Designed miniproteins, single chains, continued (5). Designs and how they scored, part 43

Each design is a single chain, and the fold is of that chain. pLDDT is the mean over its residues in the fold that is shown.

## One batch from the design tools (miniprotein)

Design m17576
Fold by ESMFold2-Fast:
Structure m17576 (fold): chain A 70 residues (1-70)
Amino acid sequence: SEEEALKWKNAGNKLFNEGAYHLAVSAYKQALELKPDFAEAHYNLGKALEALGRLEEALKEYEQALKLKP
C-alpha cells in the first residue's frame, strides 16, 4: 500500500541519517517493491548506494527518479 511504502521510505531516511547505509538500501527497496513509481524513494536509494560506493546502481536509481519526476 502507499501508506506502507511511505513507512519504509521514512525508515530508510532514519537509517541513512544514522549512517546505516546497507539497512537504508534495504528499507528503500521495500518501499519500491510496494510502490515502484515512488520517485523520492528512487532518489533516496541512489544516495544510499552512492554512500556505499555502488555508483553504477546509484546512477540507475537517480535516472529512474528523474524519469518519474522530471
Scores: mean pLDDT 89

Design m17577
Fold by ESMFold2-Fast:
Structure m17577 (fold): chain A 70 residues (1-70)
Amino acid sequence: SLAEREAASVARADARLRARYGVTQSELNKLLREPFENADAEAVRRIAEELGLPEQAIRDLELAARAFAK
């Protein structure tokens, strides 16, 4: 389903963040909670860019935020 695909995409981005940048899933969840609740894809992109995520991970998180809007 779309929701499962979006969740998998976010989980993949979280794993890469932890491995490469030392950001925990808990920290990422705190940073992204409000943007996701507000379906604010722009805020999600900004936070991901500040964390130095690769473009593919940023795009995956942005898509997940847009899907969360429903």
Scores: mean pLDDT 68

Design m17578
Fold by ESMFold2-Fast:
Structure m17578 (fold): chain A 105 residues (1-105)
Amino acid sequence: SEEDRQIVLDTLTRTLEENRDLFAKIPELKDVAPETLAEAIVDTLSDEEIRRLATDPKALRDFVYRMFSRSLSDEEAREVAELATRIQAERLGVPEEEVERILAE
């Protein structure tokens, strides 16, 4: 849905903005605005993938980690994925205990 798409876009944009210094290390991404990169990522996703990423913090964590582990260190990719998970969990009203459980997996 458009609402799910907007949730994923907003979450990815905030995640990318918070980690601009990490993405500046990737030559292809250093001059790309976070909003533009988030839009490009979401445009590659199916409606079902967008729905899952908008509603499931674990699915979002795994997706973000998988995407950035190709260009960043394991530690950096985990930090980016954890931030994306926390941003989305806050929007969904997920309890802190559940968030910590997801991140510990």
Scores: mean pLDDT 81

Design m17580
Fold by ESMFold2-Fast:
Structure m17580 (fold): chain A 76 residues (1-76)
Amino acid sequence: AREEAEKLTEEAKEALKAGDYEKAVELAKKAIELDPENVEAWELLVEALSELAKKNPFEYSPLLTGAAAKLSVAKK
């Protein structure tokens, strides 16, 4: 399960590098569902959501705010 979350985190990172922010969000969310303590997955989710929020703030700004708050707690 955690190993699977790490693999999904790496796939999310590659999607982010490719500029596929929607895919990066989907993969990062799946990684977080398997391992909510995976700080890197939360960081990737925040990064991808911040890019999407520039294009559609009404859909992505609330998700970005929530993800950023959880990341702050996870980095404790």
Scores: mean pLDDT 79

Design m17581
Fold by ESMFold2-Fast:
Structure m17581 (fold): chain A 65 residues (1-65)
Amino acid sequence: SPAEELRRRLKELEEEIRRLAGELEALSASFDPSDADHVARYDELGDRLARLSRERARIREELER
């Protein structure tokens, strides 16, 4: 069913969000703003988390219909 596919995708998104959030937390704990690679990785992780969070919200809304 469409709802079953959405629930599966939601679970996958939640697992990826947890993993990336863990990576962001680890980077934040040792964050060096003078390290360009750290800044770039922080921005990349933040952007990816924001994108996945928007997709998660969209799927949650679709499941409520």
Scores: mean pLDDT 84

Design m17582
Fold by ESMFold2-Fast:
Structure m17582 (fold): chain A 67 residues (1-67)
Amino acid sequence: RRAEAAATLETVKAVLAAQAPTLSLEELLALAEAAARQIGDLYGLSEEEREALAEELRAAVRAAHAA
């Protein structure tokens, strides 16, 4: 469900932020894409919902890597 997908997304964002100092931006973006696909598959999200989650994760890893 959307609420559970959102909670999983927040957990994944926190994990990626913790790994940002040890990984390249390209590696973080690849992990973000993989995570978004897994969340989409697990919760049966629509293509539009999957795209929104992928963009949110990519934005989060870019921000974390810049910090």
Scores: mean pLDDT 77

Design m17583
Fold by ESMFold2-Fast:
Structure m17583 (fold): chain A 75 residues (1-75)
Amino acid sequence: MEEVLRLAEEADRLAEEAVAAAEAGDYRRAVELLRRARELALEAARLSEDPELREGLEKAVEALERRIRELEEKA
């Protein structure tokens, strides 16, 4: 559980950095950060033994994928 939460927290941090990069106009960097956040969230979901936590992480991955597509159009 600790490892799952650590990965989720790192994904959140990268997503926050991606927002800052996008606001600065660096859409390429924002996409790179979101892709890393997505991979960490996906790993957290795979390691989670809690079905509810896993479902939440899977939805977070979907949200990150949508953000990546939006920013790729601006990159």
Scores: mean pLDDT 83

Design m17584
Fold by ESMFold2-Fast:
Order: sequence, then structure tokens, then C-alpha cells
Structure m17584 (fold): chain A 69 residues (1-69)
Amino acid sequence: MEEIYELLKEARDGYLTALRNGDVEKAEKYRKAIELFKKAIELRKNGGPDEVIEKYIEEAKKFLEEARK
């Protein structure tokens, strides 16, 4: 649970760093990860289905891994 917020922070920090470096492709990957983590957090707070929350987290992690390259 806390892990999602740590990953969101990592994605936000990476997004800002990529923007400062002019790395548009990396920034877009971090931005997509941020969007998906936010969707997962909102669904979780609203009692949304666990399967959909897990799917958003998995997709966000994939974008975060791609951005780390």
C-alpha cells in the first residue's frame, strides 16, 4: 500500500529530471506512470475493484521501468 506512494514519488522526481534534461520520451513515460498510479490510488479510495486497481499499478510499473532505461 505505502509502496504505491513511494513509486508515485519516484515517477514524479524522474519526470521533473527528464524535463530538465530535455528528454521528452523519458518524461512522457514517467508522466504515464504518474497518471496510472493516480488512477489506482483514486479507485482504491473509492472502493473500486481490486482487479482494476492492480491492472493500473502493473501498467504504471511497466512505464516506470521503461523510463528507468
Scores: mean pLDDT 82

Design m17585
Fold by ESMFold2-Fast:
Structure m17585 (fold): chain A 100 residues (1-100)
Amino acid sequence: SMEELLRQLRETGKALLEAGKKQYEEGNYVLAAILYTLAAGLFEMTGDKKGAAEAYTNAGKAYYKLGDYEAALKYYEKALELDPENEEAKKNLEKVKKEM
């Protein structure tokens, strides 16, 4: 069923988000960014805007660690388009603008 497929995609998105967090903690920021953006795509496909915003915020944080402030800015802006009240995305957006 479509509901079963959407459930599996959401669970895959959560697993990718957690895998990304583990890679981020290990200092593997490139792999973390890839895993986070894959998670965000799955959350968007399944209508989970808050999950997608969290994943894009975490992708932005990974790019910030890589010194790619333009990519970090882009992903924080994407997070805020999906969830305008995401406090972590707002805070990190202000932080990255000071580096640019």
Scores: mean pLDDT 92

Design m17586
Fold by ESMFold2-Fast:
Structure m17586 (fold): chain A 55 residues (1-55)
Amino acid sequence: MPLSEEEARAAARKALEAFGQEPTEEKVEAGARGILESGGSGAGGLQGLVRAGAL
């Protein structure tokens, strides 16, 4: 797999910090889920964060 769950969570946390958002567990999980479901896409991570209300 191109990303592990830990790598997806790390990427989601970095994205939240880049957007000035608090990297809470719930937001990180939503972003990581979006990344994993999209096959490692940053756009998928953003979509996950939007659906969780983080963006």
Scores: mean pLDDT 69

Design m17587
Fold by ESMFold2-Fast:
Order: sequence, then C-alpha cells, then structure tokens
Structure m17587 (fold): chain A 61 residues (1-61)
Amino acid sequence: MTEEEAIELAEKLLEAILAGDYETAEKLERQLVRMAIENPAAAKAAGEHLKKLLEEHGLEP
C-alpha cells in the first residue's frame, strides 16, 4: 500500500465515523493497523492526516 492509499483509508475512516457507521470504521481501523506493520511510514502519514481532519471537525484524536 502506498502513502496515498494510506491517506485515502484515513479519509474513509473519518467519513465512516462522521456518518455513525462504526462497523465500517472498525474495518478501516484494522486495515490501517495491518498497513502500519507492513509500511510504518505510510501509516504515520495517514495517522497525521487523520489527526488533522479530526481536529478540523472538533473531534479529539
């Protein structure tokens, strides 16, 4: 998975959380955790992007 794909996963995770779709959010979180094991740099970029989006929406990271 590329850094761009990781960021897209983080965006989809936020969308699922905002929509109240916690089942999809759990699946996306599990995918991000697997990616963190395989590519820590991509996971870090996705995590930083997600944190920024959460802060913009008034949610705690």
Scores: mean pLDDT 75

Design m17588
Fold by ESMFold2-Fast:
Structure m17588 (fold): chain A 59 residues (1-59)
Amino acid sequence: SEEEKRKRAEKEREEILKQAEENYEELKKKFPNVSEEEIKEFIEKRIEEAYKVIEESLK
């Protein structure tokens, strides 16, 4: 079932990236006074943490 775990992980990563794009656009609209770099850093940090959770679930 290693292939099944890999496929599930890839789907979860794809969903995380999709959600991150939507969040980025929403945050830019709601907080125009916040720099785009700060918003990107916040989103990237969240993606990294979510990816680590997925990786740990595969062990």
Scores: mean pLDDT 79

Design m17589
Fold by ESMFold2-Fast:
Structure m17589 (fold): chain A 55 residues (1-55)
Amino acid sequence: MEELLEKAIERMRELVAQGKSLADAAMEVYRWLKEEGVDDETAQKVVEEAARRLA
């Protein structure tokens, strides 16, 4: 879980640095987690926590 959170934070930070809103970055990170085989509940929690730490 912590490794996924770290990767989510890094990816979300990079997307925001590229000019995306935090909401758009969160959506892209959520899709990436789902593509990696992460379940919906875990992906949502990871994205919410990453967004909270970046806000």
Scores: mean pLDDT 81

Design m17590
Fold by ESMFold2-Fast:
Structure m17590 (fold): chain A 62 residues (1-62)
Amino acid sequence: SEEERRAAELAREEAERWAEMLKKAYPDAKVELKELDERVWEVTVETEKETITLTIDGRLYL
């Protein structure tokens, strides 16, 4: 559907935006992007002290 297509676009854009922000905030950390589904992405930040995982659902940004 049109909404699902838009949600997929927003999921990717938001995930990339989060990844860029996290790379800037944690310059020595490993930042990874993973596509879990067409509209759902995962952003993981690994530091020496902790691992932070964010799930981005494009439907939430419609």
Scores: mean pLDDT 81

Design m17591
Fold by ESMFold2-Fast:
Structure m17591 (fold): chain A 90 residues (1-90)
Amino acid sequence: SEALEKYIEELKRRVEELTREIERAERAGDLEELERLKGEIEDLKLEAEGAEFNAKTEEERKKVEELKRAVERALEAADRGIRAALERER
């Protein structure tokens, strides 16, 4: 579906933007911003799961798997940043 492919590409773009924000917040040690960004990535994870449910072709499934990998990497980056910021706040 063209609509599904456009939706997946929009989600990928949002993950890339949020990943850059996570990197900036991690460098700044901004715990509040990292927690906010983690929440936004968790929302994108739910949207990616919805896209996976609607994927019917091999190409659509591949695009969803790439999106899911990007989401998981962003969540891991946010979690690392949160843990590092908590250590610095002491």
Scores: mean pLDDT 86

Design m17592
Fold by ESMFold2-Fast:
Structure m17592 (fold): chain A 68 residues (1-68)
Amino acid sequence: SEELREELERLEREALRAYAQGKISLEEMEQIAAELRAAHRALEEGDDETAREHLERARALLEAALAR
């Protein structure tokens, strides 16, 4: 799914930007990166449902980190 790939790229850019700006910790970035990596793997395997679940978790982790 191109839409899920675009969402993955968008979340990667947002997370990296937040980390670069000191808005999230290394530990928070590592947790987000793990979910994004799992989503990328699922997309490579053609499992769009699993990819979506990992992207939703990555987004939730980023939102929670930014709320601190």
Scores: mean pLDDT 88

Design m17593
Fold by ESMFold2-Fast:
Structure m17593 (fold): chain A 117 residues (1-117)
Amino acid sequence: LAILALKNLAVLALENEEAENILLKHRNEIIPFLLNVLKNENASNSTKVAALLALKNVLVVLSKSKEHAKEFLSNYGTDVENALKNQLKDPNASEELKEAIKTAGEALEKLKQAAGV
């Protein structure tokens, strides 16, 4: 349930200032929650896809600010990169999951450019 709410909040945050402010205020709770979903071997492919879609949009929002992008990389950069790489190694990953991982990875690379690191 929480993952769908976070996915919807992250989508709204792309175009709505109030939703963006809520996401930014709670980013240090949201990001660890999404990472825990990705690390959970009992999570379904559909649940992991929802987490990756939420993560992608969080990364897009954070990329709007060099300060937020740098904070993200300092606190979570290695954990996110490892989570994405580990999910790609799963032979049971669906095509939808693989596409979601690719899209989140592309958003992470853009965030690194925004951070200037």
Scores: mean pLDDT 84

Design m17594
Fold by ESMFold2-Fast:
Structure m17594 (fold): chain A 68 residues (1-68)
Amino acid sequence: MEEKLRKEGEEMLRNREKAEELLKKAEKDEKVKELAEAALALAEDPEQRDQAVALLTEALKKLKEIES
């Protein structure tokens, strides 16, 4: 559920290949793309890391809803 998506989002911030794959899939939906890009930008700031994880979690949730 959401906790699992949050953990997956945090792993994507550590793993650049997974983050790039997410961005590639997100290009099909502008809202998911904007959330993913905002999350990656926030991840550059250590103080905003928790917000970056939250935004990535929302992007992943929306992406899975689109696939379903």
Scores: mean pLDDT 72

Design m17595
Fold by ESMFold2-Fast:
Structure m17595 (fold): chain A 76 residues (1-76)
Amino acid sequence: MQKVRIVLGKGVDKERVKAIIEALGGRILSENDRYIDAEVPDVDALVAALEAAGYRVFTQKLTRGDYDYLIQVYPK
């Protein structure tokens, strides 16, 4: 599994993003008003599912620290 921090843009439904993560076999580790920390089996599948749900998604692969990817999610 890959560890990701998902940063939520203004107007993004956090509960919908959480449901997408869980539907893909991901696990929520922690959350607050601005981010969701999760483990996911496939980051590319997560990005595709978020885009299919009508979000604009940006990804950054991280080389150091606790997360493999930073993912930013915005309304389209």
Scores: mean pLDDT 85

Design m17596
Fold by ESMFold2-Fast:
Structure m17596 (fold): chain A 58 residues (1-58)
Amino acid sequence: GLPPSDEELRRLVLQAMSEAQKYLDPEELERLSRELAALYRAGDRSGLEKLLEEYRKR
């Protein structure tokens, strides 16, 4: 299949941060932001989708 686009990966990062901010303290959000940045640099779409779903299920 086609590799994920940079725009798609950025959208997943922003959505995960938006969902997580409802549940996480600022320090925890900073840690999540670093993990999301690592997944984004790796192009790991499935990892980003998994984190997004974890926060959507809360």
Scores: mean pLDDT 79

Design m17597
Fold by ESMFold2-Fast:
Structure m17597 (fold): chain A 73 residues (1-73)
Amino acid sequence: RAEEIRRLGEEGKEEYVEPLIKALHDPDPDVRLAAAVALGNIGHEKAIEPLKEALTDPDPRVRVAARYALDKI
C-alpha cells in the first residue's frame, strides 16, 4: 500500500495527483507519509493546499514530508 503509493510518485504522472491527494487522508500514517512524498516528487500545483493541511498532521514524519514537498513545488 505505502510502497505502491511511492511507486506512483516515482512515475510522476499527473493522473496520480488526485488519488495521492485522497491518500493524504488515509488512516495509516505510513500511507499519508508516502502520499506527501509522492506529491512532492510530481510537483503539481494542485497538491499545494492539501499539503498545507498535511503540515498539521498528528504524525511528525508526515508534517516533515509535507514541508519538503511544498518546498519542491
Scores: mean pLDDT 78

Design m17598
Fold by ESMFold2-Fast:
Structure m17598 (fold): chain A 71 residues (1-71)
Amino acid sequence: SEERRELMANLDEEERKKLAEELRKEGLLFMVELWLEKGVLSEEEAEEIKKLLEEGRFEEADELLKKVEEK
């Protein structure tokens, strides 16, 4: 909603980074599950990315997803 967008704009830098990180993790996790169901990811790729997300290694998880996306 408009209120949520305004809230994000008014957050301080640390709060915005934390919120973005949480949203990124949630989005990456949902994308992994969706792409696994669609056959874009193999089971091994999905498990590796989920493991990285559980370990807080968001950058590596995102890089693996981008590599899969560009194929």
Scores: mean pLDDT 73

Design m17599
Fold by ESMFold2-Fast:
Structure m17599 (fold): chain A 63 residues (1-63)
Amino acid sequence: SAEELLEKAKEYLAQAEENLRNPAEYAKQAIKLAQEALKLDPNNKEAQRIIENAQTALTLEGM
């Protein structure tokens, strides 16, 4: 479900923001899961916010 995808995306986003060893990989996974959630619920604001925050994390890592 979209809700299950969002919960997993939030977990990966938290790892991207807090884990200094592999932040880019966690951010990419968060984006992927949030995008899948948006396919199921295109108006999901939480999914959009997760993608934006994960993209910011990737930018800070120079990707």
Scores: mean pLDDT 77

Design m17600
Fold by ESMFold2-Fast:
Structure m17600 (fold): chain A 101 residues (1-101)
Amino acid sequence: MGVSTILEGARPSTIAKYIEEGFVLTPVSPAEGEALKEKIRETGELVSEEEYEGDEAKGESPLKITTYADKFEGDKETVLASVRAASGKLSHALLEKEIEK
């Protein structure tokens, strides 16, 4: 499956909140996230880009969620279901595909 979700600027509390809301996310380091984003952007399509303003009084930080997908003939709902179901496994599989010798 060709979808990936990248988290930028996330604090652990913010990541936990999104996992509790039903997102299956695997955070990567900022450098790995940027490299993965650039690579996917060349071969995939931007599905969604969402920015969440954290409540600073609660210690939350702003979070940017960017989702990329390989070119599909399917609809947006199919892509989003794939992101939720496979995002953690997919990001790991994409990284393994780069480093496997």
Scores: mean pLDDT 49

Design m17601
Fold by ESMFold2-Fast:
Structure m17601 (fold): chain A 76 residues (1-76)
Amino acid sequence: MEEAKKLLEEGEKLFEQGKYEEALKKYEEALKLFKEAGDIEGVRQAIGNIINTLSAMGKYEEAKKLAKENEPLFKQ
């Protein structure tokens, strides 16, 4: 889905600028669209970006919880 991929790209640019809260919102929007489309690879990418953003914001417990809940997406 082009729209969801565009949201990931916008989020990445915001993350690079240190705008973590704005980046998080873009990644969460992308995640919703990927889930609606059944795009497992897109869901994995969006969740990974959310985890990284939460960690950058110092929200380590939230990041760890999300990573544990979604471990199957990151295993072989």
Scores: mean pLDDT 82

Design m17602
Fold by ESMFold2-Fast:
Structure m17602 (fold): chain A 84 residues (1-84)
Amino acid sequence: SKEEAVKLMKEALDLARPVLTDDEIKEIESTIEKMKTATPEQQAILASRIINRLIKKAEEAGKDTTPIREVGKKLMEVVKKDIE
């Protein structure tokens, strides 16, 4: 569901907050709001882009990416069901 996808995106953002700037956090929060009204296909594209960005930022900061990858996997499973 869109509600579950939004919850998982917020969880991923919260895990990545220590490695993000305030401007990056605001940009991602704006993208999460867009997901509430997006088509399932748009939601999948936005979710994938943000998760990949969060993983990259965590890696660059020398942080464990496992928690973000696990949330991202759950998010993509939820989004895939909305398309199918």
Scores: mean pLDDT 81

Design m17603
Fold by ESMFold2-Fast:
Order: sequence, then structure tokens, then C-alpha cells
Structure m17603 (fold): chain A 80 residues (1-80)
Amino acid sequence: MLPEKLQKAIEELKKQTPEDKLPELEELVKKIQDALENQDYESALEYLEKLLKFAKELGVDEDTLARIEEVIEEVRQLLS
């Protein structure tokens, strides 16, 4: 299960993602979910950073980007 904050960010990101790029987003989300469920926070962080880059390249709103960045910071704290 994805954290609620990340789930909401992904829902907003899906609204702003072109249909042809949705499969790429869904694959990335699955990799993040699988990494988090396996407590592989290092891989989860890598995929979350790729998600942030994907969102930035799509030109999504600042609030959605901030939510993804907050989740990245939370995962970084788990590695500390």
C-alpha cells in the first residue's frame, strides 16, 4: 500500500499525464510500491526521484511536486 500523501500526489499526477505516458507512470508507481513493501528504501528513493523527474518534465503543478518531494524526504529519514 502506498502512503496516503504519495497516493494523492500520484492521483493528481495521473490527471496531468497524457494517455500515452500513463503506462510509464504506472510502471514507475509499481516499482515504488514493490520497493516500499519489501522495505527496500534505497530502491524506493531511486524510483521516487525518477517519479519527481517524470513529473517535472510533464510540467505538473508546484503543489504536486512538493508532495512528491515530501515523500522523498520521509524515505530519506528511514535510511538515516
Scores: mean pLDDT 83

Design m17604
Fold by ESMFold2-Fast:
Parts: sequence; C-alpha cells; structure tokens
Structure m17604 (fold): chain A 92 residues (1-92)
Amino acid sequence: GEMAKEGAEYAKKGLEKGGAKAEAEAEGGKVTIKAIGVSVGQAISMIGGITQGELQGGIGKTEAKGDEVTATLEGLSPEAAAEAARIMGEGM
C-alpha cells in the first residue's frame, strides 16, 4: 500500500548522494521523483528505472526541463515501484 513513498524517498537519497537536488512525492498510488542539476548519467538512470517499471506492467513518464528531470511511475505493485525507484537513484 504505502511502500511507494519509501521507494520515492530512497531514489531521492540516491540522487542527492550523486550530487543532484532531488524531491520525491507519492500521490494517489503514483511515485514522482524530481531531480535538479542531474548529469546525463543520472538522467539515463531515471529513464532506466522507468523502463524497468514499464517492463513489469507499469506506466512510466519522464519529463525534462533544462537541468530538471521528473520521472513518474504508476500501475505497479508497491514492491515493483520501490525497486524501479531504487534503480532511478543508482546512476545506472
């Protein structure tokens, strides 16, 4: 039920550890992660996490605005959403 918030917070911490400023939100069964000052590698990692979520039957969306990247995942189990969020924070 509420594990999506934990996944979002984990991704935020991972992105911040990599030097970005990140914010995480969980709303209506959806996980949204916004990162500012991301490198190309961090942006690729966020897209990778979205792609993994989509491969597990979820719906992913990524928006980019200059140095700001927002990634959204929904339609996943809480466990799958948390795992995808972790991947987003790892710079893969």
Scores: mean pLDDT 70

Design m17605
Fold by ESMFold2-Fast:
Structure m17605 (fold): chain A 89 residues (1-89)
Amino acid sequence: MEKVEEARKLHEEALELAKEGKIEEANKLALESVKLLLEAGEELEAMEYALEGAEALLAALKPSLSAAEAAEAEAALAALRARLEELRA
């Protein structure tokens, strides 16, 4: 599946860019990866990639956020992770 393979490569690159603090580039590739998975009909995988991307971007942005902003974003992502695991169960 051509779109799924391309999405995987973009997702891996986005996570690396997020670790490097290249937030805008990481976000762009993460969104493209999710779009390709949605076009391929891989909705659960698209949700997983979106969540992993958001978690990586939050980790990179954390030094620029207030403690309250970071805690709120972490709680929101944790809730989304729990919901995604329910959908996979």
Scores: mean pLDDT 82

Design m17606
Fold by ESMFold2-Fast:
Structure m17606 (fold): chain A 99 residues (1-99)
Amino acid sequence: AEEGARRAEEYAEKAKKAAEAGDYKKAAEYALEAARAAEEAARASGDPRAALAGESAAGLGAAAAGAGLATGDGEVAAKGAEAAARGARAAAEGRAAAG
């Protein structure tokens, strides 16, 4: 769980940096990896860090999805939307386990 939480935090940070650089394709890819790692961490132990990483992945995924839609890039939009949905679920699971 600790390893999964660290991986989620690392990918969320990479997604944020990619978004700040205007690279929404990489932002969507990293946000999706962050969401996957956050899901694994939340499922394994209910680590509260998984909730925060899931929230970051959801926000960055939503931003990437919006950028994909605005630019007509359906792949970026789809990956961003998946990251947003999975990140939000991981955040909810992590918070439930922390209570």
Scores: mean pLDDT 78

Design m17607
Fold by ESMFold2-Fast:
Structure m17607 (fold): chain A 71 residues (1-71)
Amino acid sequence: SAVEVELGRLVKEILEKVKPSEEEKEEIQRLAVAVITRPSEERRARLLALLRKLGASEEDLERVDALIGQL
């Protein structure tokens, strides 16, 4: 869906800004796929918490949360 594509693009843009380790990038990418394919409040919260820990802005986190809410 368009929402899934936009969420993937936004997560990629955030990762380009925060420049995580290869392991952190892989963890976030796996979790983003899990949020899209098997949505749950726990997975949503975990993805947002990891992005925040890596230094994602509150504006970008709000955009991610809004897109997940449309899944």
Scores: mean pLDDT 85

Design m17608
Fold by ESMFold2-Fast:
Structure m17608 (fold): chain A 77 residues (1-77)
Amino acid sequence: MEEADELLKKGIEAFEKGNYEEAARYFTQAADIYDSLGDNEKAAEAYEQAARALEKLHGPDSPEVALYLIKAAVAKL
């Protein structure tokens, strides 16, 4: 939990600085850890944040953005 929370914080800091590639990486790592721990709400939030960072890099019609939004939806299952 603490590791995932730290990664989420690093992702937010990277996003605020405009480092979207690094932000997407941190958000993805945090989401995967939350998902493995069964924290569906935090996993979904982190996947949505990763999708947002990927939108900045590749645009909203990117397959990567769609994939991460699907991961967020599935996490809430």
Scores: mean pLDDT 82

Design m17609
Fold by ESMFold2-Fast:
Structure m17609 (fold): chain A 92 residues (1-92)
Amino acid sequence: SSLLERIAELLVELARAEGGTGEYEVQGDRLVIRLRGAGPKTLAALRTVAQSTENSGGSARLEQRGDEVVLEITNMGPIGATSAALWLIGEL
């Protein structure tokens, strides 16, 4: 969905603002985002997006391996997606 793509774009932008990099893939109701060099704001944002996903009835998995962090989201509801996007805009 375009809203999942927007959330991914905002997370990548936040990671870049902290000196990191990122990439994402959207397939229907599934988003996978991979970030490297994620700073504390980016890590907090990933946790917030994961929580918004679960609060909206979706599923979220956040995995951190050293300098790489991966967030996988499935079935994020529109309220959760809107809340996450608005919060991320405030962090940029």
Scores: mean pLDDT 80

Design m17610
Fold by ESMFold2-Fast:
Structure m17610 (fold): chain A 70 residues (1-70)
Amino acid sequence: LDEAGRLRFEADVYRALSLIYNYLAKQARELAEKETDPEKAEQYRTIAENYVSKAKELDAKADELEAQAA
């Protein structure tokens, strides 16, 4: 791959990881909704929020790499 191709590939990897973290966040929120223990439900909500933050960070990195490839 040329340099632009390499940067696009790296961006794609970050995008894929972001999708995985968003999926995990959705699963954690569903677990929180089904959890009968309020303390555990709150823990699942916190986990979901952390996954969303990580996904956002990964998307930002992908955006930077895509800009460099252009």
Scores: mean pLDDT 86

Design m17612
Fold by ESMFold2-Fast:
Structure m17612 (fold): chain A 64 residues (1-64)
Amino acid sequence: GKKEAAERVSADLLARGLITPEQAEELAKFMAEEDDEEKLKEYLMSLGVSEEKAEEYAKEVLSA
């Protein structure tokens, strides 16, 4: 479901060295609770994720 997709995306970003463990926990919680694609995309981009990749991750979480 959405929570599992959020945890998966956060784990992927952590494994790639793009975010810290603390950021990964906060991101997973935020993405599991947020239904607005624009807000999800904006938050991901604030962590250094590219616009294109942030859109892909947001859509993955919202479609789960």
Scores: mean pLDDT 84

